Designed miniproteins, single chains, continued (5). Designs and how they scored, part 9

Each design is a single chain, and the fold is of that chain. pLDDT is the mean over its residues in the fold that is shown.

## One batch from the design tools (miniprotein)

Design m16300
Fold by ESMFold2-Fast:
Structure m16300 (fold): chain A 61 residues (1-61)
Amino acid sequence: SAADEAAIRAEAEAELRARADAIVAEGEANGWSTDEINERLQAAADAVAAERAARLAALAA
């Protein structure tokens, strides 16, 4: 349903925000380079996008 799809998208957005905040905080605390922080942010974004796509596909099946 549209409500279930909206919930999955909202949860994925919240999870990405939480992961991004954690990566930036950890990187700043540990003196990571901007490049290392950006690489980890991209990896987190890709992982959340894949999880979201899988959940939406399962809902459509």
Scores: mean pLDDT 88

Design m16301
Fold by ESMFold2-Fast:
Structure m16301 (fold): chain A 78 residues (1-78)
Amino acid sequence: DELHQKMVQAALDAIKKAKEEVPGLVSVEADIKGNEITVNVTAKTQEDADKAGKIVEDELKKNAPKGVKIKVNTSVAK
């Protein structure tokens, strides 16, 4: 399953970069279904959530295989 392996690697690389650049992250979780990568980002502030979300989206657009759908959701911890 070459496509799935490449999608998993792209998601892991994106999550790693977000965690390295945004220490205020509460959680970053990836869900891979078919040809879609969904990443859910939770941070302590909206600014950190937006920053991490942009990092994840940029890395996924750079590294994900052609034709893969990318969805990034951001939220603030309550």
Scores: mean pLDDT 84

Design m16302
Fold by ESMFold2-Fast:
Structure m16302 (fold): chain A 95 residues (1-95)
Amino acid sequence: SKEEVIAEIDRVLDDLKEFAKKYPKYSKEINEKIDALRKAVREGNYEEARKLADELSKIVNKVIKDIKDPVEAIRLSMLVAGLHYLIDVLEKLAK
C-alpha cells in the first residue's frame, strides 16, 4: 500500500515532466522541484514534500496562463491536485 502510493507519486511526477517539455521557460524549475520532491518522498520527509508540492503548484499556475488548450490546462491542474492528495495519503500510511 505505501509502496503503491509512492509508485503513483512517481507516475504523477513523470507526467508533470512530460508537460514541462512543452514549456521551456518553466521546464528547468519544474524538473528541479520534481527531483527534490522524489528525494523528499523517498526519505520520508513529508513536510518538505508538501512544501515542494506547493511550490510546483505555483509554477504550474504560471504555466496554465500560457496554455491555449483548456483540456491540457485541466489535466495539469489535476496532476498537482492528485500529487497533494497522494502525499497526504502517504503520510497517513507512514503513521
Scores: mean pLDDT 85

Design m16303
Fold by ESMFold2-Fast:
Structure m16303 (fold): chain A 66 residues (1-66)
Amino acid sequence: AKARLQEQLATLEKNKKILEKHLKELEEKLKETGDPQTERDVEAVKKAIENTKKQIEALQKKIEEL
């Protein structure tokens, strides 16, 4: 159980880093182009990062209780 939760946590942390890198690239592209589609993509990635952070926090709490 604990090992599986730790693997899931590692996957979420990796995904968070990928999303944060993608967000930075999209924000730079938005600054250069002003494209409305890129603006929507930035908003979507920000929401994904927030959701991933919440999942990481919930999973860390579960691991600490084990």
Scores: mean pLDDT 83

Design m16304
Fold by ESMFold2-Fast:
Structure m16304 (fold): chain A 69 residues (1-69)
Amino acid sequence: SEKIAEEIAKKTGVSKELALKAVDLIQKYGLKINETLLGEMLAKEFGISRKQALEAVRLAKKLLEEAKK
């Protein structure tokens, strides 16, 4: 999960802390988690744009899904 979070931070420009939280919540609640709600929550908590947070959440889901294969 830490390695995935570092990749997300590098690719989307979000903090590693935001990326780690996104990965943790997706693993806890599953890949069907509401991306928009999670993105909005993270954007508010970390003081970034909703667009950047949503991009990080979508990349996190993609990387976690690929890790299952």
Scores: mean pLDDT 82

Design m16305
Fold by ESMFold2-Fast:
Structure m16305 (fold): chain A 62 residues (1-62)
Amino acid sequence: SPETERLVQEGLSRYQQLRDQGASPEEILVTLFRTLQERGVPPEHLGRVMDALLEEVRREQE
């Protein structure tokens, strides 16, 4: 959905910004999960954003 796509792109952009600032992948995943949960993002959208972030982390480890 357009909303899911927007949330994924926002999450990936914030992930990259925080990585550039020296945050670890683990710190970023915890921070972004908490932020989305506090914002009341539905579980389906939250799960898809977290999946995209985990794929980004895995890609960095290749």
Scores: mean pLDDT 83

Design m16306
Fold by ESMFold2-Fast:
Parts: sequence; structure tokens; C-alpha cells
Structure m16306 (fold): chain A 70 residues (1-70)
Amino acid sequence: MTREERLARLRDIAREIFEKKYGKEQADRVADAVVDALEGRMTIEEAAKKAGVSPEELARILDEALRRLQ
């Protein structure tokens, strides 16, 4: 799996997780924030602020998305 394919899959998984719990409207913002945090472009705290969620919730979604990718 290429880096781009892995990021796209992680984004999709994060969006599915968030959409199920919180609704579709925020799912894309949270998915983008997960990818930004994973790539090291920003901290979990910065990504969570941008997405409008708590850092703890964003960290949980990232952790679950990474587990599902394995």
C-alpha cells in the first residue's frame, strides 16, 4: 500500500467512525484532522481545535482507524 493509499484509507475509516457517532456534517472535517495529525502537520490538540472536537475524541478516532487499517 502506498503512502497516499494509506492516508486515503485512514481518512475513509475515520469518516465512517465519526459519521456513525456524531453525524455526517462534521465527518469530513474530522477525517481531514486525523490525517493532518497522523502526518505530523499539526498536533492532536491543533487538529481537534480545527475539527471542532475534543483532543481526546480525535485521539480515540485516530487510534481506532489505525487499528482497522492493520
Scores: mean pLDDT 75

Design m16307
Fold by ESMFold2-Fast:
Structure m16307 (fold): chain A 53 residues (1-53)
Amino acid sequence: METDYKRQAKILGVSVGTVRKIPKKTAQELVKKAIEAKNNGDEEELKKIREEV
């Protein structure tokens, strides 16, 4: 669990403690969106995801 939280935290650009407070499904969806946004170079979408957390 800690390893997965660290990975998700790095992708989302937030702390591990923040990720631990997010429901598992929500965290997975945000991670997918963040990866997609990063692949597209969409910094606005990344900021929006961070604000949602």
Scores: mean pLDDT 76

Design m16308
Fold by ESMFold2-Fast:
Structure m16308 (fold): chain A 60 residues (1-60)
Amino acid sequence: SEAEQKRREAANEVGMMTSTLPKEVQERVAKAIREAQGLSPEDALELLQKVIEELKEILE
């Protein structure tokens, strides 16, 4: 449940970051979030963190 909380927070942060980006980017991010739901908590966090890093690069 703590791991679930962290995943949920990361997913929400990713969603907020992508709200100002093109639809294609939002769709790719949504796909990654869905994939993360099928992974272990560790793998899911790693995937979401990579997405966050990519989004930061685009936003900065």
Scores: mean pLDDT 76

Design m16309
Fold by ESMFold2-Fast:
Structure m16309 (fold): chain A 61 residues (1-61)
Amino acid sequence: SDLELAKRLLKKELGVSDETIDEIIANLDDPAKAIAAILEANPELTEAQAQAVLDFLKSAL
């Protein structure tokens, strides 16, 4: 479904791991923690890109 496609796209385009995606989904109600998890796993991303990843996952749920 849409969530599985979103996970595949994030892994391919940004190198975000399945573990990181699952941690983001678990923390959707705490955006600061979700963004921190994205940036910790993918330090090459900007804060704006991390926010875009979070927003993309929210749209797929």
Scores: mean pLDDT 78

Design m16311
Fold by ESMFold2-Fast:
Structure m16311 (fold): chain A 76 residues (1-76)
Amino acid sequence: MKISDEEFEAEVYLALGAMYLAIGRQAEKKGDYETAIESYEKAIELFKQARDLGYTEAEEFIKEAEKNLEEVKKKL
């Protein structure tokens, strides 16, 4: 069985979203709140694309990234 193109594309968006979420957390730890905000916003958009392709579990990652974004905005 071959994974469908849509399923593979959703997995790629999830992986990229997770990468940007990690970049945002690292930037926040360094006090680079502007980079953290940009990275969390990018992660949210990538997770939304994964969700829109049928990966509904991405909603949990979206909520996590949105929470991190709101927390870092309070520090800026």
Scores: mean pLDDT 82

Design m16312
Fold by ESMFold2-Fast:
Structure m16312 (fold): chain A 62 residues (1-62)
Amino acid sequence: MEEKLLKAQEEINKEFEEKYGEKLAKLSDDEANEETAKVIEEANKKMEEEKKKILEEVEKEK
C-alpha cells in the first residue's frame, strides 16, 4: 500500500512539472505563482482520490 501511495505522489509531481513547465516559461512571475498554487491544490485533491482508490482496491482483493 505504501508503495502505491508513493508512486501516485511521484506521478502527480511529474505531471505537475511537465504540464506547468511549458506554461511557466510563457507566464509572468506573478502568473506562475498563481498557477503553482492551483496545481498544488489539484495535487492534494488527486492524492485524496488515489487514497480512496487504493482503499477500495484493497477491500476488493480479499
Scores: mean pLDDT 71

Design m16313
Fold by ESMFold2-Fast:
Structure m16313 (fold): chain A 56 residues (1-56)
Amino acid sequence: MEEAIEEAERAALRAYLAAIPTQSLDAALGVARDAAERTLAERGLDVPVRVSAAPP
């Protein structure tokens, strides 16, 4: 799981950086979240993904 989480974080960052030149901030965050979720799914994790702008 640790490796999958790190890979998901990198995928989210790459998607975010690719999106921000042509997307709004909200859209870029959405693309990053989707990339992280897809990466976790590809690694065989079927847990819910929660992403928020501000951690509690």
Scores: mean pLDDT 69

Design m16314
Fold by ESMFold2-Fast:
Structure m16314 (fold): chain A 84 residues (1-84)
Amino acid sequence: SSLAEQLRRNAEAAEAAAPVLGEAARELAELLRRAAEALAAGDVEAAVRAFREAARLAAELGLSDASALEEGLAEFRELAEREV
């Protein structure tokens, strides 16, 4: 499974949460889809920007640990560079 495929699955999960989390869940899904599309296009910098926005929103929603954000972004960049 590719990183882009994982991001698309996470976007589907976020969208499915919209009845509980509201508009923020749809915004999270859109940001994750943008990251996946950027990876498919070979644009690592666009993918990292979209993922950073998604990760910050996920932390605000209580879905992730904000203290691990910078480590997660560094790992995402490394995986993205290997995929493109």
Scores: mean pLDDT 83

Design m16315
Fold by ESMFold2-Fast:
Structure m16315 (fold): chain A 79 residues (1-79)
Amino acid sequence: MEEEIFEELKRIIDRYKAGASNEEVIAEVKRLAEKYGIDVEIKPDDSAENAISKLIQALYEKGLLTKEQIDEINEYYLS
């Protein structure tokens, strides 16, 4: 489960890095959140970066990602 979530999160980040629109990335973030039953409060003025950050934080708080996985995702996201 955690590994599957980690892989799906990386796919969203890959799309963002490939030049996907903010709207497309936000839609993918909302889809992943709904799939795993997590509450992510994405505001209408949120950027793709804000939406991704909120998803990562929610996954961590829900216990679906470890601190090590968070650090790996942040490195992947910023690379």
Scores: mean pLDDT 78

Design m16316
Fold by ESMFold2-Fast:
Structure m16316 (fold): chain A 61 residues (1-61)
Amino acid sequence: SLEEIEKEIKELTEEIYRLHDELEKANAAGDSKRAEELVRRIQELGRKLLELQKKLEELKS
């Protein structure tokens, strides 16, 4: 449903913000391995978010 997609977009957006905060901490600590893992996760969730946003746009158009 539309509501389910909007909820998933909100949850993914909040998770991406959380991961960016963790990435800043990893970078500040010089933890390159952790930073690389966080970047990969952010990219994965970002791609999923874009697909959900496209689906939401199609349903509202």
Scores: mean pLDDT 86

Design m16317
Fold by ESMFold2-Fast:
Structure m16317 (fold): chain A 65 residues (1-65)
Amino acid sequence: SMLQERKEQLRRLIERSPTVDQARQVLRDFLSELQQQGVSQDDLVELQKEGERALREHARRLREE
C-alpha cells in the first residue's frame, strides 16, 4: 500500500540522518510535505507513529557510535 511505502521511505530517510536533530527535522519536513499534498489525517497519524519509533531506534544507534 502507499502507506507502507511511505513508512519505509520515512524510516530510510531517518536512518540516513547523521544527527538526531537532523532526523527530527526530516520527520517534521516529511509530514508537512504530505499534509500539503492532502494525505489523510489517519495516514499522517500512522506515519507520525512510525517516524517517532524510527527516530527512537536511530537515536539509540547514534548514541552507541
Scores: mean pLDDT 86

Design m16318
Fold by ESMFold2-Fast:
Structure m16318 (fold): chain A 56 residues (1-56)
Amino acid sequence: SSLRVLSDEEVEKMDKEVKEAEEKYKAGEISKEELLEIQVRIGVEVLASAVAKVTK
């Protein structure tokens, strides 16, 4: 058992995706809308994982 909502691997993967998206946005490779979509998607995944763990 773990007191964490997400595993270390999941946290690292999500952090990497957000960081890569932010770097691409700063470089002008993606739009602000695409950056927001990535951030919202990751946020929803985190919330879904948290809900799944507390409802079991």
Scores: mean pLDDT 73

Design m16319
Fold by ESMFold2-Fast:
Structure m16319 (fold): chain A 62 residues (1-62)
Amino acid sequence: MEAEIERLVAEARELLEELRRNPSEEKIQRIDKLLKRLAVLDPERAKELAEEFNRELEEIKK
């Protein structure tokens, strides 16, 4: 996998963990934008991370 894709995946995972610990609108927006970029480069990985992102959003909205 290309280094750029791996970096984006790592950044998304770190932001998701931070969002889980301390939710904020700004983090939600950052993750959403990052996943949209990743979807252009690697749609399969973007889908996996988007599913995790949606899970975290459901946790916040409970």
Scores: mean pLDDT 78

Design m16320
Fold by ESMFold2-Fast:
Structure m16320 (fold): chain A 62 residues (1-62)
Amino acid sequence: SLQLRNLSQEEVEALARELGLSPETIEKIGVLLALGFSQAEIARLLGVSRATVSRLARRLVE
């Protein structure tokens, strides 16, 4: 499914800790995914690895 679920603030903080990112970066990745940006584009825009974006995308896709 391409439908993304909304994350709670607690989930954002937990994912930030797990992935070594700021909560703000997690939220930005979620917004960019919802806007239809590719994982590669998000990785370049935010200066994070494609593997990190892919991990987060898997948590957001239902």
Scores: mean pLDDT 77

Design m16321
Fold by ESMFold2-Fast:
Structure m16321 (fold): chain A 59 residues (1-59)
Amino acid sequence: MDYEKEIEKLKEEVKKNPNDLRAWHRLIEALTKAGKEDEANKVREEYRKLVEEQLVDTR
């Protein structure tokens, strides 16, 4: 499935650039479209915590 390749690429992108919020959003979208809702939800939680940590430099 084409989404599998996109997911792999996006995982590499968020690993290289954790501050690239667009890559995180695209990863969540690709996971959702691939039917990996549980994994997408976990990535959403990680993304939200990352954004919070960027704002306050603490959890």
Scores: mean pLDDT 75

Design m16322
Fold by ESMFold2-Fast:
Structure m16322 (fold): chain A 83 residues (1-83)
Amino acid sequence: SVAELLEALGGAAAGDEAAWERLLALIGEALGEELAERLRALHRRDPAAALQVAATAVAEIAGGDLERAREAAERALAAAEAA
């Protein structure tokens, strides 16, 4: 649910590793496992960038258009991976 995504995002932003793992699981369920695994890989390299991409994904999912949310998340993730 959107409420669970927002709670997980808040915990992840505060540095809670369990909240980060919950956030990845919820993003994987909504937008696909491949995108969640790319976020996990980015987090190992740049945790701040990964959290920013995840925040973008959560905001777009909360908007109710999962196709748009996936596209926005994939664009943000590709930009972060290229940096």
Scores: mean pLDDT 86

Design m16323
Fold by ESMFold2-Fast:
Structure m16323 (fold): chain A 83 residues (1-83)
Amino acid sequence: AAPAPSREEQRRRQLEADIEALRAQLAELEGLTDEQLKELAEEIRKKNNTDVKLSLEQVRVRLYSTRGILEAAISFHEALLER
């Protein structure tokens, strides 16, 4: 029946929603400019009274790690959706 979602359809919709959310997060990270990274590092510095250089390097490392995780998660969810 067309109007009633099954558990399988609900799972599929959840996977599709998760993929879209992950893609949106990845696009947001990809859209971060050096200016935005610098502003983020300055905000972290003000909050934690830490060196801007160390905060910027930590932000960059975390950004690259998060990007890698998001890309892997998208690939995994897309593989699940294909099945």
Scores: mean pLDDT 65

Design m16325
Fold by ESMFold2-Fast:
Formats: sequence, C-alpha cells, structure tokens
Structure m16325 (fold): chain A 80 residues (1-80)
Amino acid sequence: MEPNVEKIRQLLEKAQEAARQGKLEEAERLVEEAVRLAKELWPELSDEQAERALEAMKAAIREGKPEQIVDAFVEGLETT
C-alpha cells in the first residue's frame, strides 16, 4: 500500500478509537489531519470536496457513530 494511503487509514482508525473513548476533540483533530494528508496525496482534490469529507466525519463523531468515519471520508471525496 502507498505510504500516504496507509497513514490516512491509520489516522481514521485512531479517530474511530478516540471517538469511542469519548475523546471527541482528539477524534476531530485526527480526521482533520487525514483530510490534510488526502489533499497532499491527491492535489486535484478540491477544497469543497475536502470540506464535505471533513464535515461528514465530524458529524459521525458528534452523532456517536464512530464506525461511520471511514465511510464518511470515502463518500465525501467521491462526490462529483
């Protein structure tokens, strides 16, 4: 696996675990870093797409659905 893709996966997994432990601020910081790294890996990614992915992940954290963080990331980035 590409090193940057693996790092994004690790950040999202850490965000899920932080959210499960009630560490919402840490979970939000980790998903923000994942989006930043995604923009580095895919420079064609628009700020609007990155913002959508970030908002969807933060919503999953705030709604107590940490299992949806990875899906929110993927869905946000896939929106054309």
Scores: mean pLDDT 78

Design m16326
Fold by ESMFold2-Fast:
Structure m16326 (fold): chain A 65 residues (1-65)
Amino acid sequence: GQAAIDNLVRNTGMSRKQAEELVERIKEGASVEEIAKILVEKYGVPMEYAKGVVREARILLEADE
């Protein structure tokens, strides 16, 4: 939950809104590829970076649940 959002903001420098959207999409069952594409298109981040951030967020959420 909140810990995953706080860790993403701290570790990546992304906005809280970006981190919240990422976490929500993971919880809805979206794939790493789908979420990474949204981050690339909406926020202009590199694809490799986006995939890494999504994978890290999934690990953090699994630890919280």
Scores: mean pLDDT 75

Design m16327
Fold by ESMFold2-Fast:
Order: structure tokens, then C-alpha cells, then sequence
Structure m16327 (fold): chain A 55 residues (1-55)
């Protein structure tokens, strides 16, 4: 289903954002950490809406 594929895509976005945050923290790049955190929160919010459509 299209919803299942979209759910998997959002999970992938979340994983990438977490990876980006960790790399930014290792580099001491505070701006990149903030950007990654913002993307993570946005992706989590979108995922929650998709889960509501599935349930």
C-alpha cells in the first residue's frame, strides 16, 4: 500500500536525521545539530499522522 511505503520512507528520514545529529555533535557543529533536531521532530510529527491513518 502507498501508506506503508510512506511510513517506511518517514522511518528512513528519522534514522538519517539521528545519524546527522550524531555526526554534527562529534564535529562540534551546533548549527547542524539544531537543523538535524528540527528535521527529526518534523519527521516524527508526520509519522504520527501516518500511523493515525493506518490505525
Amino acid sequence: SSLKKELLRKIGEIIRAIGDEIEAELKGDEEAVEEARKRLEEAKEELKKLEEELG
Scores: mean pLDDT 83

Design m16328
Fold by ESMFold2-Fast:
Order: structure tokens, then C-alpha cells, then sequence
Structure m16328 (fold): chain A 92 residues (1-92)
């Protein structure tokens, strides 16, 4: 959880600075943590990852990021949202 908050803050700062490759790198690290959270049935960390990735995507959109960057961020966010949805079904 703490690592997701740190990576999320770094990704948001990178996106605001127009450093989109750096923002994508942090988003990919958040995705890796989300996969481990899914394996550990850690719904709280998955929800935090989604929250932070949504913030990164919105900041990148507002800052006029290239379409390719936005598509990659949307793909990463979508994968984490799918993991959360699967875990919610399994725990139901």
C-alpha cells in the first residue's frame, strides 16, 4: 500500500512535468504491485492502485499527453480494474 502511494505521487508529478515515459514506468510498477495484491487477495491495495492510476491518467489528459501515452495508461488502469472485479467475484 505505502509503495503504491509513493509510486502514484511520483507518476502524478512526472505526468504534470510532461515526463510521460517516467509516468508510464511508475504506472507499470503499480501494475506489478496490483498483480501481487491480487494473488494475496489484498482488495485494499487494488483499490488504491486504481485510485492512483486514475489520477495519473487525468493529469496526463489535462497536460495534453500524446494519444499513445494515454492509451497505455488506460490499458494499465483497465487491467487493474479487471483484477479488482475478479477478486470481488471470488470473495462474494
Amino acid sequence: AAEVEELGAKAIEAARAGKYEEALKYAEEILKIAVEAFKNEDLETLELAIEKLKEVLEVAKENGAPREVLLELEEILGLVEILRAILEIIKS
Scores: mean pLDDT 88

Design m16329
Fold by ESMFold2-Fast:
Structure m16329 (fold): chain A 60 residues (1-60)
Amino acid sequence: MLTVEEALEIVKEAIKNKADDKTVKEAAEKYAEAYHQVVPDIKKEDIVDAAVKEMKKILE
């Protein structure tokens, strides 16, 4: 399983490479799984949505 740092880098790479929304979502789901293990108080679905939204704003 990916670490939080490794999973976040995959999300960033997908967005930087202008990958399909599905590919970005799948990367964000892996990040959410890793992040939820560290911060269980935040729902995985909220982590996915926040990660995609924030990374697109920062990198776009």
Scores: mean pLDDT 76

Design m16330
Fold by ESMFold2-Fast:
Structure m16330 (fold): chain A 64 residues (1-64)
Amino acid sequence: NEDARKAAEQARKAAEEGDATAAAVAGWESNLMSGDEEGGRRASQAGGAGDAKAAAEQAVLSAE
C-alpha cells in the first residue's frame, strides 16, 4: 500500500524533526521495514485532515 508507506514515512520525518517521541519512532520504523502496513494506515487515519507532524504523533502513539 503506497499510501500507507507514504503516511508512515511522513510520520517518521515529522517525529525526527525534533519530537520527544523520536525514540518510539525507531521501534515503529522497524515494523515498517518488515512490511507492517497497519502502522502506516493508522498514521493516515489518526491524522485525518491534520498536518504531517500531527499524523506522526498519532501514529507513534497508536503503534504503542
Scores: mean pLDDT 53

Design m16331
Fold by ESMFold2-Fast:
Structure m16331 (fold): chain A 117 residues (1-117)
Amino acid sequence: ASRAELALGALLRGLARFAEANPDVALGEARAGISADGKVASVEGTITAVSRDVDLEEAARALAEATVAEVAELAPDLKVTEVELRASGVLRKGESARVRVELDVESGKLTVEVTRL
């Protein structure tokens, strides 16, 4: 498997681990991909606040932590060197947000973005 394929596997497992650990959110459909140059692995999905209001910065941090743990397990040669969180505010109960997670396999930069729908 390429570095990007291992990264993609780690991102998908990170998203699953996040969903299992955070029952206040429901994970919807997720899409996964690798950039044409093989440099960036990405997953994009939706989350819905199902039981309470959810702080998006806390959610983004939890997702980043889950992803870093899965990268360390599946692709130990890929070091996450930088984490950028792009999330702010509160997702109210019943609202949905788009989640995008990207890992640059050359730099080790992990980006987690959460945008209200």
Scores: mean pLDDT 88

Design m16332
Fold by ESMFold2-Fast:
Structure m16332 (fold): chain A 102 residues (1-102)
Amino acid sequence: GLVEELERRMPPSRFLEVKSNIRRALIAEEQGNYEEAAENYERAGELLREVDPGLAAYLYYKAAELYEKTGNYEKAKEAREKAEELGPFDRERGRKFVESFK
């Protein structure tokens, strides 16, 4: 699957950091801690930027939406600009990737 493919394309420590950040983001979202969730999705996006820019863009986009929910419009704008810089992304592919860590 996609997770296994990315794990093979990255150093083990970096993939573990991606997994850790996404899991922390998912837990934070469930708890209503949207700013913490956004920060963790943004970090996962940074780690995936060179390996899978489409997934990175999706994660930046999720971070932007979560920052907006907290009223942090400056961080939301910055995250959107990072996503736009990387180009278009497949939302369904991104959602399935994130959900694989639940």
Scores: mean pLDDT 89

Design m16333
Fold by ESMFold2-Fast:
Structure m16333 (fold): chain A 103 residues (1-103)
Amino acid sequence: NAEELLEKGKQALKEGKYDEAIRYFNEAIRLDPENAEAWLLLGKAYYLKGDYRKAIEAFEKAVEVDPENAEAYEMLAFLYQLSGEIEKAEEYRKKAVEILRKK
């Protein structure tokens, strides 16, 4: 099931097996495309692999599925700052702060 695939992906991620982790997270997403955690973990795997474009795409999907995912907004702010897109980084950082203030 999707939860088992997420656990296998997390284990692969922990072991530095990023391509294997990506495969498990993509499988979990295929079974449940509304699983924001799967999109967040996919983004983290791409980020650790150094594929920042795909990481951004996955984190954008994570916030689309769960607009209260502060961690995904923080990652988007960080990645846009790395790319020099300061205005977008500030927008995502503000969203993360707003979410954290609610909780």
Scores: mean pLDDT 88

Design m16334
Fold by ESMFold2-Fast:
Structure m16334 (fold): chain A 96 residues (1-96)
Amino acid sequence: MYKVTATAKVKVPEDAKPAKMKATGRNLTSGTQSTAEKEVEAKPGEIVEVTLELTIDVSGYPKAADYVAVEITVELESDGKKYTQTVTAAGKVEKL
């Protein structure tokens, strides 16, 4: 088992009211899906840094990469409007 730490920076729309933001991460490199969800406070026009930790099982993979591709989807719900942004981040791999 390996721990993956991935960080995304997302800009909150200027017209969005302050709201909670949800982030979900998916590993794209190993064909395994692992998700982590985190709520953070978002403010209009602010750049919010979201760090997610997910676990991957690569027991069949003879060489762990130092980094894997992680797709981070950020959903912001503000004043009845839903905003979605998807970014690809380099996730740092650490052996558990």
Scores: mean pLDDT 71

Design m16335
Fold by ESMFold2-Fast:
Structure m16335 (fold): chain A 97 residues (1-97)
Amino acid sequence: MKEKLEEEITEAMARIALGVALVAANRERGLPTTARTPEVRAAAIEEVLERARKLRERGDERMAEALLREARREIERLREEDPETAERLEERLREVE
């Protein structure tokens, strides 16, 4: 039960991190915070992957793995709209793993 709560908190934090990256990408482009264009999603995924890489370098495997799972889910969604960008991001994700 305690372990499950820690896992749920880590997963929630990973989702929040992706949401923050999406909002930041939208603001940088002058778009509404709810916009989910392929370009915005790609930028947010790249930010999450870079954050996961730094967390792994610091030994924070649990948080890094949660961020990589969120990035993988977003890459699969992006593949439906922009398969070329999704493939590039998937290669980047493999480098971080």
Scores: mean pLDDT 80

Design m16336
Fold by ESMFold2-Fast:
Structure m16336 (fold): chain A 59 residues (1-59)
Amino acid sequence: MPTADLEVREVDGRPVIERLRVSGWSLEELRELLEAAEESGASPEALRNLREAIERAER
C-alpha cells in the first residue's frame, strides 16, 4: 500500500507540497506529483524530496 507523509502549504492561493516522504508509490504517481509540485512553485527542498522518492521507487 502506498504511504505518504506530506506537508502542504498555500502559495498564491494554490496548494504546494512543501515536504514529502512516500513509500510504495508507483513511478508514474511520483512523477505526476513532481510535475504538479514544479508547476505549483514548490520549494527546492520539496522538489529534492520528490526526486529522491522517485529514485527509491525505481528499486
Scores: mean pLDDT 63

Design m16337
Fold by ESMFold2-Fast:
Structure m16337 (fold): chain A 58 residues (1-58)
Amino acid sequence: MEEAEKLIEDFEKYIESGVVPKDVALELLDQLEAYLKSKGLLTPEIKARIDELRAKLE
């Protein structure tokens, strides 16, 4: 399994648990996107999944 997909799945589960406030979750999503971009792992498919998570929080 690709590391980027696993990180997004783990993050999605963490956010869906409702433990983190929306503002904190959005900041963590921005940090995750920046991290994946720095590693060259931010594909259009991965970006779309991040955008879906962001939409769920808004």
Scores: mean pLDDT 76

